# Designed miniproteins, single chains, continued (2): the designs that were tried, part 79

Each design is a single chain, and the fold is of that chain. pLDDT is the mean over its residues in the fold that is shown.

## One batch from the design tools (miniprotein)

Design m6734
Fold by ESMFold2-Fast:
Structure m6734 (fold): chain A 78 residues (1-78)
Amino acid sequence: ADEAARLFDEASQVAEKAPGNDAKKAATYARKGSLYARLGKYDQAVEDFEKAAEYADKAGNTEASELARRGSEVARQA
């Protein structure tokens, strides 16, 4: 729980620094996923993490994408 939420908070912060609509969507989904992970709603967190990674990739933000994917893997194991 804590590890997944922490990775997401990092992904959200990194994604927010990039300009453009895809970067904003990546940040939004990462924040939403972090909130669901903190609430123990891991299935919803995983879905939001996957969306965050998708939009981060479109924005060219590999760091945010990798953090979101790692968060998703941790949430799947919870």
Scores: mean pLDDT 75

Design m6735
Fold by ESMFold2-Fast:
Structure m6735 (fold): chain A 70 residues (1-70)
Amino acid sequence: SAIEKRLEEIAKKYGVPVSVARDIYYHYTTVEGLDDEEALKATEEALAVAAKTSQIGKEAAKEIAKKLEE
């Protein structure tokens, strides 16, 4: 389907399994009540935020670990 193809493209762009992109998409359609286009956009935005948060989290974890070794 067109939706599955777009989810595969989003998943590949962010280096996640398509099942992860699909689960986020269905959350937005079933829980948040977004239409297909809004849900696809929200899925891509969520994965972009997760990628940035993961990088910030790695730096924060290093700083916390250093303080605990004092």
Scores: mean pLDDT 77

Design m6736
Fold by ESMFold2-Fast:
Structure m6736 (fold): chain A 100 residues (1-100)
Amino acid sequence: MSLVEKIEEILKKIPEYSKEEIIEAAKELRRELQRFLEENRDRLTPDQLLRLQLAIHEVEVLIEDLEDPSTSLEEAQKKFEKTAKGILELLKEIEAELAR
């Protein structure tokens, strides 16, 4: 399964997730982004590399926010969906450029 397909499946499941499951999904997304960066490092432009590093950092900040006990399930779902959609768009752009 491609990383794009994995993120699309996660997005479909967000409304069904508990807060703990959202945190686990966010941590999985961070690991998958790090793996994609490592596997494609030699193929990425400096701009693409920077954008991916910033996306990984955004997910790390999100995980800290999600782990805050004051963050409600509804807020967790909304924040994770927004971040995951942004990352999905970035990955689709990068994969399209790499296919050239």
Scores: mean pLDDT 85

Design m6737
Fold by ESMFold2-Fast:
Structure m6737 (fold): chain A 75 residues (1-75)
Amino acid sequence: DKEEQIKKMEEATKELVEAVEKGDKKAAQQALVKLASAGLKINSHEKTSEYVRRIAEAFAKGDVEGIKKAGKELI
């Protein structure tokens, strides 16, 4: 169910933003894994795969503002 996976991505994105704002690296990594997992299940939709990749790249760079901005663009 695409709608179910999108909701999981929204929840994971919210968890990621909250964890990054709190400086909780472990929670941020767990949220990123949840986001990637849900995104892969919607992999037939090209924009969703790009969204997950963009957030992962921002996280790898330590770009907190990039993560927040991408989170607001979900859907």
Scores: mean pLDDT 71

Design m6738
Fold by ESMFold2-Fast:
Structure m6738 (fold): chain A 75 residues (1-75)
Amino acid sequence: SEERKKRYQEAIEYLKKAVEFIEKAKNSKDPETQKKYLDEAIKYLEKAREIVKDDPSLVEMIDFLIEKVKELYKK
């Protein structure tokens, strides 16, 4: 369906945003700025997850990415 294609494209755009914020966090030297970028990355990953919630495999992959981002806060 065209609506499904549009939803998946929106999810891809949110995933791209999350990756952008993860890279900004990695390139930041300030811990508060790093945390802010990681918080934004998680928000975009959660938005993507909501869009694909009817696909268990995609949900599992996004949940794995969220856990990996959360590990970056523990450094």
Scores: mean pLDDT 85

Design m6739
Fold by ESMFold2-Fast:
Structure m6739 (fold): chain A 65 residues (1-65)
Amino acid sequence: MEKAEEAKRAAEQLARVAGINARVEVRGDTLYVYVEEETEKSQLMADMLAIRARELGVRFEFHVV
């Protein structure tokens, strides 16, 4: 779905700009973001992506691994 791809691109760009090492996947209508550490930057990124995913009607899951 175009909206899920848009959410993925937003997540990838945000992680790159913020210098966060993140793995981004889309499965069906869900955006998955995996980070190595829970930091203020990664938490802010998660909050921003949660808002964007809701706007796009995409489910969002954020995981620290």
Scores: mean pLDDT 81

Design m6740
Fold by ESMFold2-Fast:
Structure m6740 (fold): chain A 59 residues (1-59)
Amino acid sequence: SAAEEARRKAQEQAFQDALAKLQEKIATLREEGNFARAAALESVVADVQKQREELKAAG
């Protein structure tokens, strides 16, 4: 339905905004020398992106 499609588009936009925020956090952690936490967040971002791609392919 049109309502479901609008919801999916809003969700996609919110997801992209959240990813941009996480990448900024990763950059800040690297500047602080916290490479272990930066690497952990990079792994989370990669997993989330992979899950999104899989869900998109399944739809």
Scores: mean pLDDT 81

Design m6741
Fold by ESMFold2-Fast:
Structure m6741 (fold): chain A 89 residues (1-89)
Amino acid sequence: SKKEQQLLALRQMARTLQEAIDNNESPEEMIKLLDEEVEKFEKIADEETNEKVRELAERVKELIENNESPEELKKRLAELVAELEDEIL
């Protein structure tokens, strides 16, 4: 279903970013990966869902730019992803 595709894409985005954090990737690389994952949503989601994904991405970029610890970044990423999953379901 469309919702299943959106949930899989959201979970893939979370996994990609968690792996980048664990690998100590640069802020620039993390932002690039995040932007690439957001572009994937534009192909499978409606405008309302895409706007929510963009809001999620902006919040994650802010956390990255603020040099939050890897532990705090992963925690907040998981919380933001869970909130969006609930909105899609």
Scores: mean pLDDT 82

Design m6742
Fold by ESMFold2-Fast:
Structure m6742 (fold): chain A 123 residues (1-123)
Amino acid sequence: MPSAEEVLERALRERFLALLAELEAHPVAAPFREPVDLSVLPGWRDVVSEPLSLATIRAAVEAGEIRSVDELEARLRAMFDNFARYYPEDHPVRKAAEEVRALAARRLAELRAEEERLRAELS
């Protein structure tokens, strides 16, 4: 029998992967889907110390490295902050980041309520 913690982790992982799939499918999500091509973005590494994409976050979820909504939110925030450091405020990629971030914020709020329910149910 899996432990209550293992049941919770599996349920959250499925929900995190569903959220990431929704973000990946967003019409303006292309800059965030895959690791940044350094031949296309000169100076990215000079501005960004920890490169993140939806693909790297997905891999971390699948590997069990992201186990809570707070951890997922922190990784998504760090990813969007990287693009905010590289691009000026009026750049189309910054506007794309705000749209994807807004969707992520709505889904993360729903996931927090669901995580709380699952933790209470498995207590």
Scores: mean pLDDT 85

Design m6743
Fold by ESMFold2-Fast:
Structure m6743 (fold): chain A 80 residues (1-80)
Amino acid sequence: MDIEMAKAMVKNSEALVKGAKERGNKKAEEIATKAAKSVLNAVMGTLSEEKQQEAKRKLSEAKTAEEIVEITRELVEYME
């Protein structure tokens, strides 16, 4: 996966999370959270095992979809 594709996926995920928050719809928030986790998993698959373990630990502590998006953004920086 190209880093440009990963950055686009993170931006799309962030927009989805913001849109769900703006709508205040619980179903939209659930969909946004699942989408954010999907993007995170895709990015993790391109990283070293050590960085994947760090990401998994951060994910286990994440309480919001916004935190998941932030974790994914940090991981994309490691792809460079």
Scores: mean pLDDT 78

Design m6744
Fold by ESMFold2-Fast:
Structure m6744 (fold): chain A 110 residues (1-110)
Amino acid sequence: NPLIVEQIRQAAAEGALDMGKMIASSFRAEGDEEKAKLAEELSKRLAEAVLNGDWETVRSLLDEVAKELGPEVAELLRNGILAGVRKVLESVYTDEQVQELLRQVIKQLS
């Protein structure tokens, strides 16, 4: 269903952006404006790649986040993407179907 795929991509991109804003706010609270700006920029690029279904660029950007901001930040952004995907899938699929589809998405993010 092309409409559901588009909704999943949009929700996943929104999840990346929302998590990116939280990460940036955390860095600003610690006085690290440079890392806050980098988190905002990388999360925007990540959201665009997710929206376009460009999973090679998504993986490359997550690797860049892990190198520049640390592996924990990359995992938070990955979790933001997955939270968006899960929200859409849970609205139309059973719990077992959601778990199987999320396993496929996780494979694309690894």
Scores: mean pLDDT 85

Design m6745
Fold by ESMFold2-Fast:
Structure m6745 (fold): chain A 100 residues (1-100)
Amino acid sequence: SSALEELEKVIEETLKKLQELLKTTKPSDEVERALAGVMLHLLSALDAAKAGDWETARAHVERAAAIAERLRATAPPEELPLVDVVEEGVRRVAAILDEA
């Protein structure tokens, strides 16, 4: 499926961008856990989509979006570039699932 290929690409690109930023930005433990939570839900959405369970995939993206929204509200200014990366990843994944 082209949608699955796009999902894999977006999630891999998001992980790579986070990894690059983490070379120069050390987040707080709370932010690091929240970032991990967003990525875990995006990876779970991909696994659900691969299984043909698009409803479960959407539920995981909704949870990732909720974590990212709270992270935007609570992260210190120096950590906002990390938040920008996961918010963009969530937004792109949600758009792909809306077309599936």
Scores: mean pLDDT 88

Design m6746
Fold by ESMFold2-Fast:
Structure m6746 (fold): chain A 86 residues (1-86)
Amino acid sequence: MAAVAEGVAEALSRKDASVEELAEAAKRELEAAIAALRAGDREAATRHLAAAAGLASLLGQKANDEELEEVAKELEPLAREAEALL
């Protein structure tokens, strides 16, 4: 639970960020999660995945449908790679 809580806290620290900043942060968190999974660091991977999920939730609240579609196209390959490493 600690790793999930840390990830959620990281996402919440960006609650006032722009859609562009949230999308870039989500991308970085997914890339970090993939790196952690490849290194066998499941605790770090869980933290980064939780942060990415929290950022995606904030994006859903702030972004319009067109912005969400573009973000999804960018993040989908990274999310699929992370899922394949689980």
Scores: mean pLDDT 79

Design m6747
Fold by ESMFold2-Fast:
Structure m6747 (fold): chain A 68 residues (1-68)
Amino acid sequence: YEEEIKKLREELRKALAEVPAGKRAVAQEVADRMEEEAEKLKKEGDYEGAIKMLENGLKAVQTIRDTG
């Protein structure tokens, strides 16, 4: 779980770096929100939920990056 979470955080950071400047604030807000929710789930012992939240965050940031 820890290695999976670390990998997803790394991928999320990478995806954020690829977002155009005009969309960066929106993408950052999405990433911050998903990271916060994942951290809450992790503290509750729901590691699977934390991983899923980070996966959803990554997909959302990638969508923001890829939409004109």
Scores: mean pLDDT 80

Design m6748
Fold by ESMFold2-Fast:
Structure m6748 (fold): chain A 81 residues (1-81)
Amino acid sequence: SDLIDEAIARITQRVAEVLREAKAAGITDPEKLKERLQKAVDETIEEFKKKYGKIPVKATIEVRKNADGTIEVKLTIEPVE
């Protein structure tokens, strides 16, 4: 796989892990959830920066709470030049 494929796989894996941990911990606060997810994404990006000297993708986390109490998490991953 190229660096973009590796970065997508690693970021999505870390996001899934953090979501499982947050659910197990009973975290329903969207700000706390966003903080944990952002930390995981930032750590993964830093790993790629240290290993390859550049960042192959950009990732954005958005978390919102709907009126019915459901929480929506959006992860956007974009290739960089």
Scores: mean pLDDT 82

Design m6749
Fold by ESMFold2-Fast:
Structure m6749 (fold): chain A 72 residues (1-72)
Amino acid sequence: SEEERRKRIRERLAEILRHLGVTGPLPDLSKEELKAVLENLKAVLQRRLARGDTSLQPLLDEIDELLKEVDE
């Protein structure tokens, strides 16, 4: 269902944020809010990758997959 997909995307985003040192529960985000958070995080990770932090590529790839799932 759409609700289960959004819940799963929120949970995966929360795990990514925890790995990046951001703690706390995510609020009940709408599709638009989830997309905005994912786009902002992607921009931050792309900037760090461009500065030579190549270890962030797998996280960027996961964010791109979550963005595709949000748009479905």
Scores: mean pLDDT 78

Design m6750
Fold by ESMFold2-Fast:
Structure m6750 (fold): chain A 72 residues (1-72)
Amino acid sequence: MSDEEVASELIQKAIEYAEKGDLESAAKYLQEAAKALGVDPKDVATGVAGHLVAEGKISKEEAEEIIKLTEK
């Protein structure tokens, strides 16, 4: 299994939590995905949260909170 496949699964879990309104768990899974990819958690969170806002699945305010939580 590749690190990219592991990160993709973690991102999918983050999306599920974000859609349920569990933004802290969403941020946690995005941080784990970023570690697997060797990238900044903010970059992953910005991309994923931005996509969810564009799809109408979460609000802009929820996206901003997820990004902020990944800074922990």
Scores: mean pLDDT 82

Design m6751
Fold by ESMFold2-Fast:
Structure m6751 (fold): chain A 86 residues (1-86)
Amino acid sequence: REELLRRIEELAERMKEIAERQGELGEELIRLVDEMLAALKAGDFTAFGRTLAEIQELIERLPPEAAAELLRLLDEIHRLAVELIE
């Protein structure tokens, strides 16, 4: 559990680093990633799922190179979160 949360936080930090280079959309992405992590830590899995979907939609509006890496990180976060919550 703790190791899964740590890994999710590491992946989220990498997403935020990529987002910092994406301008206004990147700032929005950073806010959504922080909301996603807060929801997960609070056990609000409905809010987590909603925020995850909003992040995915935002990423689709970014340049292809950044979008591809961010989607890969998001998919891994989703997979780890499913293992965490079952």
Scores: mean pLDDT 83

Design m6752
Fold by ESMFold2-Fast:
Structure m6752 (fold): chain A 64 residues (1-64)
Amino acid sequence: MRSGAELAEVEDPEERRRLLREGIAEGLRAIVEGVIKAASKKDPEEDERLRKLTEEGIERLLKE
């Protein structure tokens, strides 16, 4: 659902796709980073595994 004149700024399909991909990648990375920081128990090995899975997921999603 479109509600807002700001969406009109992204009229070009190619620009829209690029911004969407970039936004998804940045958003997912930010969420994972926040989860790691909020975790009660911090383990470097587990944190590294979470980041690796996130990067793999982002790459797979963006390749489609």
Scores: mean pLDDT 69

Design m6753
Fold by ESMFold2-Fast:
Structure m6753 (fold): chain A 74 residues (1-74)
Amino acid sequence: DEEREKKLLEELEALLKEKHPHLLLDISQVREIGRLLKTSKNEKLREAARKLLLMVLNDPNAPEEHKEAAREGL
């Protein structure tokens, strides 16, 4: 559903504007973003998900469990 994908993309793009997106995401949400990267056929949605996982992985303030979930998704 293109409308749902557009809304999800807007939500991921909003998170990409945050300095520390892990503060707005629990571990299950980070894993869901990882699943989205692996399963989505939408290239823009996959690109946003990948960038967000990299931000979590590279954030020195992110807990190790968040970083591990991000690493698993990449």
Scores: mean pLDDT 84

Design m6754
Fold by ESMFold2-Fast:
Structure m6754 (fold): chain A 91 residues (1-91)
Amino acid sequence: MLKEIEELLEKAEEYIEEGKLEEALEELGKALGLLSKGDLSLEEKIEVLERIKELLEKMLEKEKDPKLKAKIKRLIEEVKKRIEKLKEEME
């Protein structure tokens, strides 16, 4: 599971470098889906979500379409909230 998620994140980063931001979003969506179904530790889930957040922030800087920027910004906020909730569960 974790290796499959890492491979999706690497593919998303490659798409971001190529300017293929819609394809990058699809790969990040797949990674989020696997994270929700995966048997991962809280620490591993937080690490993956932090990586997804970083990639989404890179996309936001490169994206020129206002509608896609708004979608990416909303996903960043959702990922941030998920990280905060998981960190609370570790206390």
Scores: mean pLDDT 82

Design m6755
Fold by ESMFold2-Fast:
Structure m6755 (fold): chain A 85 residues (1-85)
Amino acid sequence: FDEVVEEHIRRYREKLKETKDPKLQKVLEDIIEDLERIRKNPTVEVVIGEILRYMGLILDEKDPKLKAIYEEALKDLMEILRRLP
């Protein structure tokens, strides 16, 4: 399970290194922090809490580029939920 979350963290860290957009950098940093919290406390409750939070962010976000990255994070969180021990 740790390897699944770490793979997602690595992909977001790669995106962070390639972006020069400060708003996108902040969003990617927040996603990485959220995934690191799941890695430290891999419970259904924590993962579902993050899923609900990202659903809210998607609904409130008006920037289509930021909305797309939140949608990617939601899909990754749904995969993590399926692979919980």
Scores: mean pLDDT 82

Design m6756
Fold by ESMFold2-Fast:
Structure m6756 (fold): chain A 66 residues (1-66)
Amino acid sequence: SLEELKERLRALLLAAGLSERQAEGVIEAAQTSPTSLRAALAELSKVVTPEQLAEIRRLLEELHAL
């Protein structure tokens, strides 16, 4: 479900060291536009590991497809 997907994303973002506010911002960006999603992913690449980024990207792309 959308709620379960958002909860999984929030948990991963928090585990990667983001604040709750930053995590919510990333999820919002993914739902707003492809441009916002791309910008959020570029910023995330600076602060998370490549493995974390790959998993987060997969879930964000799934969220964007809804």
Scores: mean pLDDT 80

Design m6757
Fold by ESMFold2-Fast:
Structure m6757 (fold): chain A 103 residues (1-103)
Amino acid sequence: MELSDEETVELILKLSKEEGIPITREEAEELVKEFHKLAKKEKDKNRISNETLKKFLTEVLGLSEEEANKLIEEADKDKDGYIDRNEYAILVIKLKKLKIKES
């Protein structure tokens, strides 16, 4: 199912509540805006490549290449080499949960 930017924000907030991970609406909107920016750069409407996401996770969010690869492999359920908006929302929650556990 293809999600809009607003529907992706609502999904992140819903998953945040279900997992007990504190994410503000503003943070969720910023994360969805980054996805939109990356998708636009690749001339795709609603997906980003695993390579583009890996670069974002390592260069912007400071993950190791191994951690980024593992998260991407877990998120890319259909093994098509792309992350859609549903998979991205799940990945964001997993990433936030991982960072909280390290604290």
Scores: mean pLDDT 75

Design m6758
Fold by ESMFold2-Fast:
Order: sequence, then structure tokens, then C-alpha cells
Structure m6758 (fold): chain A 88 residues (1-88)
Amino acid sequence: VDPAELDREVAEALAIIAATVGEMAFRKKGDEEGVKLFQEARDAATDPEKAPEVLRKAAEKLKSLPNYDEEWVRLLETAARTVEEALA
């Protein structure tokens, strides 16, 4: 088992989970632009070159929600960083 490969797979899984939560939040709000951004983040989660940028954009979009859970923003930012570190 390659630790770097495991870290990448874990980061991809976390990114998919975080993107799914974000998509649900914006769907409940009726924000179609937000839903689309988080769908793109979920699709990009399996593309390590695109995932960091898209996940950070998703994290910034989550901050636009009043009283949104800061833990989900942190999770998206952590997933983006983990993917970047796994590719270094």
C-alpha cells in the first residue's frame, strides 16, 4: 500500500462528501449557481489537477451562506490542500 496514493484517495472521498453537503445546502436555498458550483466540485474531485482550485472556490461560496457551518468550509479547504500535497 502506497501512503501517498491512500492520502489522495482519502482527499478525493472527503472532497466528494464536502461537495455533496454544499450542493444540498444551496439546493435548499434555491441557489442554482451554488448547486452548479458544488456539482462541478464533486466532478473535479477525481481530477487532482482541478480539484484544489474548484474546492477552494466552493469553500468561498459556502462562506456566502449566513450561519453556515465553518467545519464544512474547513473540510473543503483541507481536502484542497491534501490533494495539492499528494501531487507534490
Scores: mean pLDDT 73

Design m6759
Fold by ESMFold2-Fast:
Structure m6759 (fold): chain A 105 residues (1-105)
Amino acid sequence: SMLEEAEAELEREFARVEARVAALEADPRATDEQLFGGIVVEMLRLTARVKEIMEKIEDKEVKEKLLERLREHLDWLLSRVPEEYREEFTKLRNELLSELESLLE
């Protein structure tokens, strides 16, 4: 189904995101600012990919389920952000999610 294909594509992208975040966390020389910056890049990458998938889908219910799955992945990214940067990350996350929610129409 379109939902299964969209979810599978999102999960493949997220697996790559998890691997890159793990590599950032494993770097003993990385600062909290550098880790935050890397996680923001992964959020932007994942959000851009979901936007591309949503723009190809006509079914609102499929788009809503994909967006819910993205929210779960972005919550995971937030849990990896250094505490000092969590408010800034949350603001950017909410702005990106709001833009994607406009695609439900």
Scores: mean pLDDT 87

Design m6760
Fold by ESMFold2-Fast:
Structure m6760 (fold): chain A 86 residues (1-86)
Amino acid sequence: MERVRELGEEGSAGTVEEGLLKINEIARLGVESSPEVAREAMRQIEKVMEAAVKKASTLENGAELASAASIEGIGGQVEAELAIRK
């Protein structure tokens, strides 16, 4: 739980590229952990994704926007895995 939140804070504060790396780590920890940690991981991924999209739009960087879309795909995978765990 605590590590997932720390990774979310780092991903939100850092660059879009750093956010992507942190999201991968958050997703991995969330999937491998309890349902409560997985739900927290989803919330942190969503926050980092929102920060990444806002930053990419401000920079008008298409490559970073594409990276943000990839983050959304990872969030969807975590949601599907949480549904299986029910």
Scores: mean pLDDT 64

Design m6761
Fold by ESMFold2-Fast:
Structure m6761 (fold): chain A 64 residues (1-64)
Amino acid sequence: SVAEALRELADRSPNPEAREHYRKMAEAVDAGDNQAAATHLKKAAEAEGVSPQEIADEIARRVA
């Protein structure tokens, strides 16, 4: 699932801010809160120094 992929990304990230935003995004996905999920995706990307699209593509690869 998308939430499981996000928890895996959180566990593998060495950046504590990115870890927190991946976890909050997983919680938002489980709750069906699309606005919160998008906000935490953007914040995780900022913390990792990548685009939100790069994280979305990584999630898509993990759930395929």
Scores: mean pLDDT 86

Design m6762
Fold by ESMFold2-Fast:
Structure m6762 (fold): chain A 102 residues (1-102)
Amino acid sequence: NILDQVLQNLQKLAEENPEEVRELAERLAKGFRELAERLRREGADPEEIRAYEIAAEMYEELAKDPLNPQYQRIYAVFVLTFLRTNSLVEAAKAAEEERKNL
């Protein structure tokens, strides 16, 4: 199962390099938050803005607790959906659905 493999690899990375994972997640969270704010000012599609906000929330959670298995699972579902669909909107929807099932 590819999801299980991604989760195992993410857990190992977070265990071996917790500070780097935290710093990267913090930077990505800030970047997505800033992009969401810019898109809102430009009058972009609300669904697209929300996708960036959801991505920011996901990375904020990983930064707060990179070893949390629920946060890791939300992230894995987000990444796998993005790779499958090449859509941030679809990835964000999948992440929110996974959060509701926790």
Scores: mean pLDDT 87

Design m6763
Fold by ESMFold2-Fast:
Structure m6763 (fold): chain A 94 residues (1-94)
Amino acid sequence: MLTVTLSGPDVVKEGEKVTLTVRASAGTIASVRLYLQKPDGSTRLVAEARGSGTEATITIENVKPEDSGLYYAVATDAATGQTAAGAGKRLEVV
């Protein structure tokens, strides 16, 4: 079964570039969708990336205060087409 983790910085300055990395500890990543959960419980799709096997990298350029929140990645397994999500990652833009 696909098992993934999302990593990156906890805090970034407004206007900077932030890179978030999705890694598979098991399985093979075909694609990743990065979501931001809003305080009202709604989610927005931030970015999509193709996997290169065990890793996918997503870069958010020119970050704004509205980009602060709980990020989570949903990865699709190349072998099965099933999706997996790891623990959420909080990002604060200051």
Scores: mean pLDDT 81

Design m6764
Fold by ESMFold2-Fast:
Structure m6764 (fold): chain A 97 residues (1-97)
Amino acid sequence: SLEEIIELLKKTEEELVKNADNIEKSKEIIEKFIEQLKKLNVPEWFIEQVKRLFEIILKTAEENVDQAKKLIVAMMRNLIAELLSQEKKSAEEINKL
């Protein structure tokens, strides 16, 4: 469900921010997150977008941990906002019927 995906995003954000200085642990968190998204039957295009986003975050973390933390928060916030916006728009369309 959408709620489960949002909760998973929030939990993953918290774990990644806490472990941003540990690349190995960050990779483990990301792999677990991707596996959980697949179990929730999230579309492949969304999983691909998430993977590309995390590749950028991991590369940034190697150079600047503080910048990586900012990117984690910003990207996760944007993903959650997009999901919530899509749900709200769908509800508004139903209410117009």
Scores: mean pLDDT 79

Design m6765
Fold by ESMFold2-Fast:
Structure m6765 (fold): chain A 80 residues (1-80)
Amino acid sequence: MEEIREIILESAKENGIELSEELVEELTRFFARNRDVILNSPDPELAMAPAIGMLVEAGVELEKAKAFVKRVREKLAELE
């Protein structure tokens, strides 16, 4: 869990995104619960669509939200 939280914080920093603590916790829970689906999906962007929606609703630009979730997925794969 802590490793996923750190990945989210690092990915946000790399993409110039400021996340509230509440949103960091929501994203951490989402990626933790859906890790296997996200890593094994033939369409990773579609699998991560709920997280992209959370970011866009929080005011993050769509392309930045997409770049962020892609980076989170890359870092999650490295934990294997």
Scores: mean pLDDT 83

Design m6766
Fold by ESMFold2-Fast:
Structure m6766 (fold): chain A 98 residues (1-98)
Amino acid sequence: SMEEAKKLLEELEKAAEELTKLYMKARPEDREKVERAMKIGPIAGALLALMLDDPEKAKEFSENLHKGYSGENSVESLKKALKIAEEAKERFKKEVEE
């Protein structure tokens, strides 16, 4: 449903912001680049963080965002993008916790 897709997009934006902030802590060398992308938006920050960490996952994330926003299986595609963001967030959180 459109309501479910909207809720997933809100959850995705929150997860993207959180993973981006954690990535900047885990990878201080990339902080300035990722912070600039984050000023465009949390999805831009997350996409750049994923591109720098795991280009294959960044591609999968980007493709699922495109399908989600274009209306092609929006709920399923946004769920896949959210899962990628949440898994990356958990990994970076563990790296920051040392």
Scores: mean pLDDT 86

Design m6767
Fold by ESMFold2-Fast:
Structure m6767 (fold): chain A 88 residues (1-88)
Amino acid sequence: SAAETGAYFAANPQLVADVLREIAAAAPDPEVAALLRQAAEAMAAGDREKALELAVEAVRRGLEKLGVPEEEREEAVKRVEEMLRALL
């Protein structure tokens, strides 16, 4: 469940940081990759709120670059933020 996954990530911030770095390394867009690396650094430092903000911004920027309309982007970003808050 999301709650069990969230508890696991909460107990293992270094694992979350490592996953974010792997996603950043695979990201084709350098701005999105940079935001994900910054999110990984924040998570490794124990700043979950900053990590969440940076991860959400990476998603927003990625959707903008893919040409997703503003209304659809706002709905997707809000949904991702809710999911990430449940996981962290």
Scores: mean pLDDT 78

